# Ledger of designs, part 80: designed miniproteins, single chains

Each design is a single chain, and the fold is of that chain. pLDDT is the mean over its residues in the fold that is shown.

## One batch from the design tools (miniprotein)

Design m2766
Fold by ESMFold2-Fast:
Structure m2766 (fold): chain A 88 residues (1-88)
Amino acid sequence: SATEKLLENMKKSDIPLLREIAEKLEELRKAIEEGNFEEAQKLAEEYWKLLEEALEEVARKKKGSSEKPSDRELAEAHAYLVKEVAEL
């Protein structure tokens, strides 16, 4: 499926945070398949929080700095992640 292909591509990423996001997406998929919608909602919230943290980390790594990324740097990190995902 598209979800399985997405997860496999993210697991193969050289960015550790993308691998962590892939694991969270797999947990979310399993919760949905099991009909645990309350758990799925909780996992979705955790997934989005982790994604926001990953965007900041990607921006910091590209800058080579531990300083808080600017809105521009976050936008560039988001574009990078979208490209990584789109190259499924």
Scores: mean pLDDT 70

Design m2767
Fold by ESMFold2-Fast:
Structure m2767 (fold): chain A 72 residues (1-72)
Amino acid sequence: MYDKGVEYLRESNKYLNEGDYDKYIEYLKKSAEYFIESGDEDTAMLVLSSAMTDSNPKVSKGAKEVFDELFG
């Protein structure tokens, strides 16, 4: 589960670099879910909190919606 969380995080970064923010958020959510399943909620919160501080509103808003869904 942990390794798959890292793989999804790498995929999210690929989409971020391509400007595909919808896919970035989709894979960021999958990454966070796998970190939670592995018992590493701190890493999931850190990854989402970092994205929530992004200057791009599509990134920051999407990350906040995922954070609220998983931890709200």
Scores: mean pLDDT 82

Design m2768
Fold by ESMFold2-Fast:
Structure m2768 (fold): chain A 63 residues (1-63)
Amino acid sequence: GPSRQQRMEALVERTVAEMRGKSPGERDALLDAFARELAAQGYSPQEVRDAVNLLLERLAEEE
């Protein structure tokens, strides 16, 4: 199956796609859900911060 890193990157891309065309409040809720899912999967606080930064960079590239 996919590696831990590949699963995280797939979740980033899925969340970015879900955030397109959403209101700021809906985007905040999706970002919170993303961070909670990674934490539940055993990612460290630093890994979650790095993944959030990657997500925000990817979202900016879509706009």
Scores: mean pLDDT 84

Design m2769
Fold by ESMFold2-Fast:
Structure m2769 (fold): chain A 84 residues (1-84)
Amino acid sequence: SEIKKISEELGKVLSEKAKKQSDDPEIGDAVGEVAYSSTVVSGSKMSPEELAKYLEELSRRYEKLGDKETAERFRKLSEKAREV
């Protein structure tokens, strides 16, 4: 479904961020895989409205952190969720 595809893309973004937060690449990879899997499962169970609101909140948080690229990725995913 479209919701699942959006959840997979969200999971990829969060996995990338989790990997960068670890000083150990192996631990980073493991944490990234857990972040991906849990995000895909949780997001796939959300309504389109719930997923869109969650993505909009993430976009705002990353914009405040100065990560405009990640904020824009979440904004685009939120728009896709609203179209479902």
Scores: mean pLDDT 82

Design m2770
Fold by ESMFold2-Fast:
Structure m2770 (fold): chain A 69 residues (1-69)
Amino acid sequence: NNVIQKAADYLTNHLGYEVSPLEAAIAIRRLFLNGEENSDFVQNLLKATGVSVEELKKVADDYVAEHGS
């Protein structure tokens, strides 16, 4: 999952500690559930991953559904 891996790498560099792909997916899903899609943080994630806002939400939701229970 290249998109979630790129998001995890971005978050690891931004926060200064290792963020797993599952942790990244959970964090992204939470941002969308909170209506934060227009935040600078989400916009930076879109630039880091190279995907649309709709695709970022979908891959995070799919990753949590597959790995997050």
Scores: mean pLDDT 82

Design m2771
Fold by ESMFold2-Fast:
Structure m2771 (fold): chain A 60 residues (1-60)
Amino acid sequence: MIKKKLEEIAKEVGVKVKVEAETPQEAIEQGTRLVLEKLSPEKAGEFEEKAREELRKIEE
């Protein structure tokens, strides 16, 4: 499930988040905003890139 992957990626970049979105795209957007708010734009970028890479692997 993408939500679990996103929570794992957030933990890797240094923050614990809970994602409540119904779609993978919304989940990535929510996670990215939370990382941006709690850490930095640089960490939010790292999170978003890794999250989109994981989504591509699942959707392929």
Scores: mean pLDDT 77

Design m2772
Fold by ESMFold2-Fast:
Structure m2772 (fold): chain A 80 residues (1-80)
Amino acid sequence: MSVQQQAVQLIMEAGATILGLEVAKRLNDQELVQRQLKELQSLIEQMKSLYNDPSLSQGMKEELEQTIADIKSLIDEVQK
């Protein structure tokens, strides 16, 4: 699998986890909210690792950077 395909997969997983977090918040399921937040933190670390790969295209690096920033903002909003 290409590094670009790995980046797309991580972005898709982040999107699914964000949707899961929104559903958990609507259901007032605090345990599920905490599980989704931990998953998002794990995905940020995986994306940061992939961002440093020299084979990753500039466009994908920018997409990962934006996705990391969006997730970090969402985590900060939910935790504070």
Scores: mean pLDDT 84

Design m2773
Fold by ESMFold2-Fast:
Structure m2773 (fold): chain A 80 residues (1-80)
Amino acid sequence: MLSPEERRELLLVEASLTLAEIGIYLIRKYKDKLSEEELERMKRNLLRLLREARERARKYNAPQSLLEELERLEKEVEEL
């Protein structure tokens, strides 16, 4: 069973995944209203969030499905 600390850390990974999905949705919805500078800043921040979440997920031995979802979202951000 996961320790309370490991459970909290994995919940932070899940929170980061949800925030990234929201961020991607908002960028896609408002892309025509964003400057190139704003778009690049948002992409950079989302990639940082996802990469930090992936390292946390690896450290706390998250399910492979969660790691694959984080990798998928990183690719989606790079393609924005």
Scores: mean pLDDT 85

Design m2774
Fold by ESMFold2-Fast:
Structure m2774 (fold): chain A 66 residues (1-66)
Amino acid sequence: MEVYEAVVKPESGAAAELEGGFRAGERVTVEVDTETKKAVITGPDGRTATTSAEDLPKILENIRPL
């Protein structure tokens, strides 16, 4: 498992691709399962969304390993 920090893209569609509760410009934590290539995104409100690790650059910017 790898852990990243990232920011939800400021584009109007990016936050809508995650489960409700994510907002443009929001700082999130991302946990990537390198075996399944699934990613769990956790927002500051404690909500989580699951996506493909390959889709992270479409939704998030400033992605960097922790």
Scores: mean pLDDT 72

Design m2775
Fold by ESMFold2-Fast:
Structure m2775 (fold): chain A 62 residues (1-62)
Amino acid sequence: MLEREIDEAMGRILASVARLTLTRNTHSPDTEALLRQSIEAALQGDLDRAMALMRQADALEA
């Protein structure tokens, strides 16, 4: 039960970070798609997927 509340809170935090990343810089369409998918995964509580998608977006920009 406590883990569910933590996952929901972390999901909201990760979604906020991904949204800020989307608005902070101009991104390629592929990077935007990864960031949008990361937001969706975070809001669903799939933190591992959300973080993996964020790392993929970061790698694509590097």
Scores: mean pLDDT 73

Design m2776
Fold by ESMFold2-Fast:
Structure m2776 (fold): chain A 61 residues (1-61)
Amino acid sequence: SMEDQQLAIQQMIDQMKTLAKNGAPQSEIDALIDLTKDMMKSLKVPKSVQKKVMKEMDKIA
């Protein structure tokens, strides 16, 4: 469902924030960003939602 997709995306974003806060290597954060992008593409998330999520991820990186 769309709610399940949004929850999965939110969990990935929360994990990125946790990694950044704990001083994880940028390569590890970048890998999670790429995985999140691939997940959104495979789940066929609307382009408008993908764009919003990508902007949020850019603020973390």
Scores: mean pLDDT 82

Design m2777
Fold by ESMFold2-Fast:
Structure m2777 (fold): chain A 116 residues (1-116)
Amino acid sequence: DEEEKKKEAEQRKKEIDEIIVKVLDESDELGLSALETALRLALEIAKWELENSEDREADEKDKELLEQAKKLIEDLKDVTSLQDATLNILLLGERGVKKSIEELLKLIEEKLKELE
C-alpha cells in the first residue's frame, strides 16, 4: 500500500529529525566542532537503522542511509583534523568513543552484507 509506505517514510523522517535535534543540542552543550557533530549524527543514524531493521523488512532507503552513515563515519574518523589537539582533547574526554565507532562499523558492515 502506497499510503502505508508514505506513513513509514514520514515516521522515519520524524525519528531521524529528532536524532538530529538531540545531537545538535548535545554537541552545543559539549562545545563540539562541526566535524565531531557530523560524526555523532552519522553514528546515531546508523544505530537507529540497525535497531529498526530487525523490527521490519529493510528497504532501499534503509540501505542508502546505512551506506551514507558508514561512509561519513569512515571519512570523518580518519580525517587528519580529528587528530588535531583540540579534537583529540574532546575525544579523550569521551573515553570509549573510538572503540564504540569500531564496533558500530563492524555491525554496519555485517548488516550491509546481509542486505546485499
Scores: mean pLDDT 67

Design m2778
Fold by ESMFold2-Fast:
Structure m2778 (fold): chain A 95 residues (1-95)
Amino acid sequence: SEVDRLAAGMEYFWAQLDRDGDGVITREEARAYLEEVSEGEPVSDEGLDAFMAALDVDGDGVISREELAAFYRAQLLAMGYPEAAVDAAVARFLA
């Protein structure tokens, strides 16, 4: 289903960032992810700070599953996915 595919996409994105499986994304894990998606190009402190600021909404220095789900939800809605499918996928990801 579309909901299953969207939820799988969120789990995949989380798995790429939460490399040690501790249930949060650290600044170091975010940097490693950004270096991978930039094909190994160096990530600037400014670029990493912008990425962290976009996802770490409460400013605690780590990214929770809830913060990543909120970010991913906004991206899917901006891409034109139906709100009902996106919300169902978020609920599955957070379960």
Scores: mean pLDDT 78

Design m2779
Fold by ESMFold2-Fast:
Structure m2779 (fold): chain A 65 residues (1-65)
Amino acid sequence: SEEEENQLKKGEELIDKYVERIKKATPEEQRRLRIELAVDIYNLAKSKELLEKMTQLAAKKFKEL
């Protein structure tokens, strides 16, 4: 649905912002930022399916770091 597509786009934008912050952070800051991202994804996702898709997207983007 359009609403689901908009939610995924918002999730990707959130993840991309955290990835940029993590690239510039110390190891201690990176650990904190990864936890903050997980919480933000959990709060953003309106369904279990969206939560799973956003979590997989985050994992993929972090593997590319």
Scores: mean pLDDT 85

Design m2780
Fold by ESMFold2-Fast:
Structure m2780 (fold): chain A 80 residues (1-80)
Amino acid sequence: SEAERRRLREEIRRAAEEGIRAIEAGDKQTALEHARRVAEGLERLGRPDAARTFLLRVESALRAGDKQRAIELLRAAAEA
């Protein structure tokens, strides 16, 4: 339903914002947990390919120490 899609988008937005805060705090494990919640939300929204691509890109950025890229990916997910 439309109401369910709005709820899922809001959950994705909150998870992305918490992930960004975790990255800014230097907590990579918490950031990955929130990135996984974003990916779960995208899957439930009917976007499994987007969820998989998003999570792989965030994991890659965090492994490389590219905090800026990880934040950009989470911000983009929050706006989708």
Scores: mean pLDDT 88

Design m2781
Fold by ESMFold2-Fast:
Structure m2781 (fold): chain A 72 residues (1-72)
Amino acid sequence: MDAELRALLEEAAARVRAGDLEAARALAEEVGRALGREEEVLRVLDGHALSLFASEEERKAWGERLEEELAA
């Protein structure tokens, strides 16, 4: 994963951990678009994770998945 994309996703993960899901998604979409890499950002955030955030468990699961992608 590119260093720039990784730093972006790390900040998105931090916002998810803070409970600010809308800010995390907005950041990922905005910077993905600015970098011309919306598809790659969406691929990492994919799996319907953002669309399935209805509970604390789902939000935690998305954060854990994002951390795994960042660690890889």
Scores: mean pLDDT 59

Design m2782
Fold by ESMFold2-Fast:
Structure m2782 (fold): chain A 75 residues (1-75)
Amino acid sequence: SAEEKAKEFYEEVGWSNMLNDDAINKAMDKYNVPSDKYNDVKSILQEGYVRYYGGMMTLDEMDEEILKRLTELLS
């Protein structure tokens, strides 16, 4: 399902690599995410990450928002 794919994709990228273009591209290839979605994926991950580090959301809130947005993108 799109939800399972989004979760596995997010776990493959990894917390320490959310802003790493090489890690994102490798995960996209592994999970067959179309290349035309690259900018959307990058924006979702970057927006969540910078909001968390900016003190605007908790880690749990970041994970929930990212997974929701990735699920919508990959459906």
Scores: mean pLDDT 84

Design m2783
Fold by ESMFold2-Fast:
Structure m2783 (fold): chain A 67 residues (1-67)
Amino acid sequence: GAAEEAARYAGSLAASIARKLSEITGKPYTVSAAPVGDDTGVGVGKVGDITVVVTLTLAEGRELAAK
């Protein structure tokens, strides 16, 4: 559904940020993503003690993907 698609966009963005932080720090990264609400997803990236949280609606995820 819409929330699951939003979670994919949020997870992809969180993964991109976490991967870059992993390259800079030399530490491994982990990523998780989950649907929240009707059209919203959350992505969480962790690199050492750094936590990145990305929350996107489906509309926001689609707009970012189009850029």
Scores: mean pLDDT 87

Design m2784
Fold by ESMFold2-Fast:
Structure m2784 (fold): chain A 80 residues (1-80)
Amino acid sequence: MVKVEALVLGGSGNLVTVELELTEEELQAIKDDGKKHGAYPGMPSDWPSGSGSRLGEDALGQAHFAGGGVPVGIGILKEL
């Protein structure tokens, strides 16, 4: 598990900063998404970002917003 400070894009278009614990495979999948497609729509280009679909169930649960909205995009701000 890798601890990251992540920027999460909700379905409503809101951006929130969340600390997530990702597997190395999930982190790499987000980085690979960013290399292949560039910044996820709605994300700043300053950090690698990818689809929220790259998250497994545990990380997806961590990224959920109180009051509804699943993460649609994930940006990696910092590895902790």
Scores: mean pLDDT 75

Design m2785
Fold by ESMFold2-Fast:
Structure m2785 (fold): chain A 64 residues (1-64)
Amino acid sequence: SEMERLQQLADLVGQLIQAILDQDQARLQALLAQVRATLSPEEAAEIESFTQDVLAQQQQAQSA
């Protein structure tokens, strides 16, 4: 069960990164809503923080 949960989490993170690379804001918001519905509030907050950091890093890299 823990391995299945880790795989699901990895798949969600992969989809979030892909949505960021595709600059698909609607898909990104839908995936974050799924994260909030599937994970604990603490885990969801960590994923949201990670997602915001990745977005900031990508935008900064493309602005250079």
Scores: mean pLDDT 78

Design m2786
Fold by ESMFold2-Fast:
Structure m2786 (fold): chain A 62 residues (1-62)
Amino acid sequence: SKEKARKEVIERLKSLGLSEEQALLIIDGLDRGKVDEVIAFLEKHGVSRSTAEEIIKEYLSK
């Protein structure tokens, strides 16, 4: 479900060192179709491109 995917993304982003507020901004960005901006933000916060793309794909496929 979309709600489950949202919670899983927040949990994973927090485990990677992002705050809950930053994780919520990522989800808002994805819901608005700002995929490239979200990837760039995650890379700036130490998340690899491959990990960022995996998280985004999982969220958007639900």
Scores: mean pLDDT 82

Design m2787
Fold by ESMFold2-Fast:
Structure m2787 (fold): chain A 80 residues (1-80)
Amino acid sequence: MEAEEEKLRKEAEEEGRRLGEYLSQVQTLGSAEVARKLTQKMAELLKEGERAFKESPKKGLEVYKEGRDYAEQVKAEVEA
């Protein structure tokens, strides 16, 4: 059980890192206007994910996953 919680915490940390990497990539994509809005939203989700993580790694993971979904949607619009 302790190992399972540690694994969940590591997964949440990894998702947060992946979202941060995606944020860095987006800063070089598309028009400055679209990139700026996406960057701002992703930064907000990273912050909320960190706060949720303090309450529960599971909650943090859920917020980071929401950030990823949002990034995927906006990236599709930028590439279109």
Scores: mean pLDDT 71

Design m2788
Fold by ESMFold2-Fast:
Structure m2788 (fold): chain A 109 residues (1-109)
Amino acid sequence: YTSEELQEAVKSGDTSPIREVAREYVEKHAISGETSETQIEAVVAAFSPKETTLVGTDGTTATLVAFENPWKLDVEVLIDLVKRITTDTSSGYKGVEEAVRAIHEKLRE
């Protein structure tokens, strides 16, 4: 994928190109297919331009706003976001960190 193709996919809500790139990195480090799919979806969510409503344990709701142009953010901010939404840490974070860095770089090329 070119940077233009990836940017268009992010803006249109097409997650397939981002998921494909994320899979290349996450699967190299994940200990199982279940771990890789969970981590891939966390990476996809961080680059998704959709708003997500989070419900706290106390019933408080918070809207997590997806950034219009996530590639304009610092890559460390995106990595922190993925770590917060990743529920499976059995393989650590190496695969998700590499995936986020690769996608961020490709989007900015």
Scores: mean pLDDT 67

Design m2789
Fold by ESMFold2-Fast:
Structure m2789 (fold): chain A 79 residues (1-79)
Amino acid sequence: AEKEKEEEERIEAFRSALEYIAELIAEAYKADKERGEKAEEEFRKRVEEYAASQSPKVAEGILKAAEEQLAKARAEAEK
């Protein structure tokens, strides 16, 4: 179905944008833990607000992608 492809493409585009934001959060964590924590909290709030406006399937995909990217950002900061 065309709608399913559009949902998948939307999730992929969002994942690419999240990679850039995660890089910024990782830099914040490297500079100061408190700044990194604030950046992560604000990012999480914005992602949750955006996800709430989407269909359940897209919302789940967006939230999962955000969690994965935040985990990567924290791992990079520990290097």
Scores: mean pLDDT 76

Design m2790
Fold by ESMFold2-Fast:
Structure m2790 (fold): chain A 85 residues (1-85)
Amino acid sequence: SLEELGEEQERALEELVERGAAAPPEKRREIVEGGIDDLLKRSLEELEKLYGEVPEEIKKKAKEQAKGQAEQTLALAERRAAERA
């Protein structure tokens, strides 16, 4: 269901924040950006399974949203690391 998909995405994002926070500062961006890219890829694959062909316009929008999500996730990971230091 869409609710289950949302819960899985929330858990994956929380795990990514934790993983980023636990990483050395010089590796944090790479881990967060890589994790968001993996989540985007999985989301697009699920959309293709449900609807067949995903329009390029939708893929472009998803990529732009993923960039914003990566920035937000990185900021949360940095804040969490600072609070634990």
Scores: mean pLDDT 80

Design m2791
Fold by ESMFold2-Fast:
Structure m2791 (fold): chain A 65 residues (1-65)
Amino acid sequence: MDEAEMLGLTARGAALAGGLPEEVAEEIGRFVRDLVLAGMPPREAGRLGGERLREAAERAGVTPA
């Protein structure tokens, strides 16, 4: 499995575990995957994915762990 796909799936899984809807989780996972595919380092893509996840959780009214 490609690193981009793995990181995208990890971000999606984290969003789902955080209580976000599947649609939002898929968008976050795809966002992270596409950043890595575009040549962004995995560490940077993961950081940006984490920021989007946090923003989505706040917008949805989910309390951070």
Scores: mean pLDDT 79

Design m2792
Fold by ESMFold2-Fast:
Structure m2792 (fold): chain A 79 residues (1-79)
Amino acid sequence: AKRKEIKILEPHLAIVLLYDDTVQWGGLILTSSQSLTQDLVNQAAEEAQLKFKDVVPGDGSPFHFSLGDVQVSFYPKKA
């Protein structure tokens, strides 16, 4: 089953670990000019999963997008 682990490290910085059951398949780093809330981080993580569902690990570079003031970097993990 798909699941995520959200960690708000600082008001403007969060990470999200993306799992399929026990296997981590990716991660997100989120930054914002405004304070991050659990709901905002969750929304950004859902949008990232939709945008990057078909992405395979490449040269190790992250994929970037923004959701309002939230800057999202997606790091696919090589299994």
Scores: mean pLDDT 76

Design m2793
Fold by ESMFold2-Fast:
Structure m2793 (fold): chain A 90 residues (1-90)
Amino acid sequence: MSEEERERLVRLTAEEARRAEERREEIERELEELVRQGRLTEEDKERALEAVELFLEARRAAEAGELDRALELALEGLELQAETARRLLA
């Protein structure tokens, strides 16, 4: 691949990570509102935020070429996300 293509991939990855970080704040605010409404507990909120953090760590691990660690982190995040979704749908 060209240097230009490599620069584009690095830039797109950085942009996605930045959007994920910004979305984390929006998610945190939404979770705080759900806790205020009594639909989630504080423990449920912490679990949901943990899932977001695991996804961000998985992206950083993948960017560093640590694919096995990235997969492990992503799977842990999916498990926590599924549990939170079940709580919201109940």
Scores: mean pLDDT 71

Design m2794
Fold by ESMFold2-Fast:
Structure m2794 (fold): chain A 95 residues (1-95)
Amino acid sequence: DEKRLKEIHEAVRILVAAMKKLKLTPEEVAQAQQALKTLENASLEELREALKNTDDEEEREMLKYIIYKKNNDLEGEIKSLMKLNGLEEPVEPVR
């Protein structure tokens, strides 16, 4: 469904934009929560289809993050969060 694909892409854009802000207004929080619910309610097939049709690297990493989260893949989830925050190095435990 082309309409569903557009809804998923819009939700990803809202979440990526929200992640870059140090402070969110209540309205921006509400929009981010609605966007997150849209992505959580999307099937894995819809999310993978959106990923195939997305050229933006930050939007791709956000889609991968949601896919990993739905699959309970904590390692993939952490790696996607690191890339979204501009971190390429693995988180090392403090020894």
Scores: mean pLDDT 76

Design m2795
Fold by ESMFold2-Fast:
Structure m2795 (fold): chain A 64 residues (1-64)
Amino acid sequence: SLKRTPTGEMLDRLSPEDRKRVEDALLRRLLELPSEQIAAAGEDVELLKEVALEEGVPESKLFP
């Protein structure tokens, strides 16, 4: 895809191990939402920060 999302760019800054952990946790969080909200939540930078922090990935790794 030629289109890069802000959340996708942030995930690209992580190590493969941290990225997989955060992506797996984010997917689990998204599956708890109504289908109409999933796309917007998947692009939510604040939700990504929250999920990353819960998985032990600090904001400084997403925003160097």
Scores: mean pLDDT 72

Design m2796
Fold by ESMFold2-Fast:
Structure m2796 (fold): chain A 67 residues (1-67)
Amino acid sequence: SDEELGKKRAELAALQAAGLAIAHGGVPVRLRGEATSATNARGVAEATAGVATVEVVDGVSTHRFEP
């Protein structure tokens, strides 16, 4: 559906924004509050139409998808 396509596009945009943050600062980015590898797919599934934000805590970047 158009709605589902919009959600998938927002999810991809959020992931791309996180990747760009890494490229710009060389700072590792991971999903907020989760282990990097195991929860990436889960975090992607939880992404909604919104904006990815990057937060740096103790030299480790975390990102959050905001609706």
Scores: mean pLDDT 47

Design m2797
Fold by ESMFold2-Fast:
Formats: C-alpha cells, sequence, structure tokens
Structure m2797 (fold): chain A 61 residues (1-61)
C-alpha cells in the first residue's frame, strides 16, 4: 500500500485528531489507535511503549 504525500503530512501533524484520522484511513482500527494515543499522552515511558504497541497492532493486518 502506498502512503500519499498528504497522508504522510497528516501523520506528522501536531494535531492528534489529524494523526488518528490519517492512520484510520490507512486501514487502522480507530478504537485501538485512540487508546494507543491515550497511553502516549500519559507522559510515561510505560505509556509510550503500550501506546506504540496498540497503534502497531491496529495498523498491522
Amino acid sequence: MKVTEEQRKALSSGDKEVRIKAIVELGGDEELIRKGFEYIDSGTAEGDNKGAELIGKAVLE
């Protein structure tokens, strides 16, 4: 699957909602993606690790 330039720009946006929407358009599970960002927003290393895992799971098939 080819990521468009607009989607790449959205994924690097400082706006969390814009980033979530871009990942969902790439076929990710919106609920898992939002939960992943909530963990990252906790500001802890554990939250960052859990958030990245959930987002990865949402995007990977």
Scores: mean pLDDT 69

Design m2798
Fold by ESMFold2-Fast:
Structure m2798 (fold): chain A 73 residues (1-73)
Amino acid sequence: SAVKEILSSLTEEQQKILIEAFEKNKEKLSDQEKLDELSKELSKKTGLSEETVKLYLGAMDSAVEIEEKKKAE
């Protein structure tokens, strides 16, 4: 999947944490305050910086939106 390819530089454990968090918290990605809180929690769990976590979450969101738009056409 596109999401897995985006995360390919990360460990298997880090990939699992980010994918599960993304799927459970899609509604929080558009709220800056909630995104900041989520990124802090994921930073602690993965060992990645908050900025790196935000970049991966944003990249996953963009990839899913593009795929959903293609299915709607």
Scores: mean pLDDT 75

Design m2799
Fold by ESMFold2-Fast:
Structure m2799 (fold): chain A 61 residues (1-61)
Amino acid sequence: GQLSPEQREELQRRAMELMEELTGVRVESMEEGWALFRRMSGEQAARFFALMEEEQRKLLA
């Protein structure tokens, strides 16, 4: 299915929280989130992607 705009925003918030957990660095905004993403190793980025798919599946369930 398709996500509503509000559900997409919820996913973005969870994405930022996951980036924080994977890197140990606080994320206060989406801009900080992808600054961190750029600093992630390929392995950390792959784990983040897998976790994001899991969160999306929960919303689309």
Scores: mean pLDDT 76

Design m2800
Fold by ESMFold2-Fast:
Structure m2800 (fold): chain A 82 residues (1-82)
Amino acid sequence: MEVAKLFREIADLADEKTKNASPETIAKIGEIWKEYFDKLEELRRRAGRDVAAKAPVDIVLERYRQEMIKLAKEALEKLKEI
């Protein structure tokens, strides 16, 4: 539920920031999303390596979830600054 609320807030804010936005503003929003997804992909690769190294899967997945939420909050703050 908390994660769904966070992503809904991000989506609503992104939609509002693109309303009548300049192409330059849209490009900035695109860069924020690109940075988020690039970091999320690296986090996913690290989780896979930890599992391969025999780390407990449940602990690795919980750390992945927490870091994913942290990255989403950082993206939200960057969107607010536009």
Scores: mean pLDDT 79

Design m2801
Fold by ESMFold2-Fast:
Order: structure tokens, then sequence, then C-alpha cells
Structure m2801 (fold): chain A 100 residues (1-100)
């Protein structure tokens, strides 16, 4: 599980970076809603890691990716390529965890 924990922590870092890139383009209400949803999902993912539940972790990371894609649609055009790159890295981490 140390490998899964490291992969999860990396996915969390990438999601935080994507959120910070999009944040200036979001309303205060959207920032509150999206940050709350991401926080709840990462708490759920952390619980899945602690319970050694790979299926639950993979499912939760798919939900994180969905939230980040909603955020991408609201981001300024010049930031979309970088945010999409971060989302693709999280998708690769999810696939790596699923393959374990």
Amino acid sequence: MDEVKALFERARELAAEAFELAKPDLSPEEVKELSGRLLDLFLKAEEAVLNKDIDALVATLREVIAVLREMLEKAAPEKREEIERLIREIEAIRAQIEAL
C-alpha cells in the first residue's frame, strides 16, 4: 500500500495545481462548491487507501477527474491546455492504481 499511498498523494497534488490554475476564473461560489467537492472526494479516497480498497479508490479518482473537467470548462482558454495535461496525469495515476 505504500506505492498506492504515494500515487494517491501525487494525484492530490496534481488536482490542487489544476484547481489553483482555474481558481482566478471561478466565482467565489464556484470556488467554495468545487473545493468542497474535491475535499470530500479526497477524504473518501484517503479512507479507501486506509481500507486497502483499490476499487473504491479508483472510483473516487474518476469522480475527482469529473470535477476537474467541470472546472476546465470554466477556465480561461490559455490555461486549458495545462489543466488538461494535469487531468491526463491523474488519469494515468488512476490507471496505474487500477492495474495493481
Scores: mean pLDDT 87

Design m2802
Fold by ESMFold2-Fast:
Structure m2802 (fold): chain A 80 residues (1-80)
Amino acid sequence: SEMDEIARQMIKDVEEALELAKKLLKEGKVELAKQILESLKNALKLAKEVLEKYPSPEMEELVKKLEKAIEELEKLLKEA
């Protein structure tokens, strides 16, 4: 479905956002990395709402990817 294609694209976007946040943290740009974290948290809230209404393996994968990215970035921010 179109929604599943969007979910697959969003999974890639989440992975790219996490890598960008890691790069920004290495450059000392902590506030920009925090903004990426906030965006990921907002995306997770929306993805969970969509998953409840339209359950699919792709949406479940997106939610799991978002949760892992948020956890990893939060740990890195505490260590920075």
Scores: mean pLDDT 86

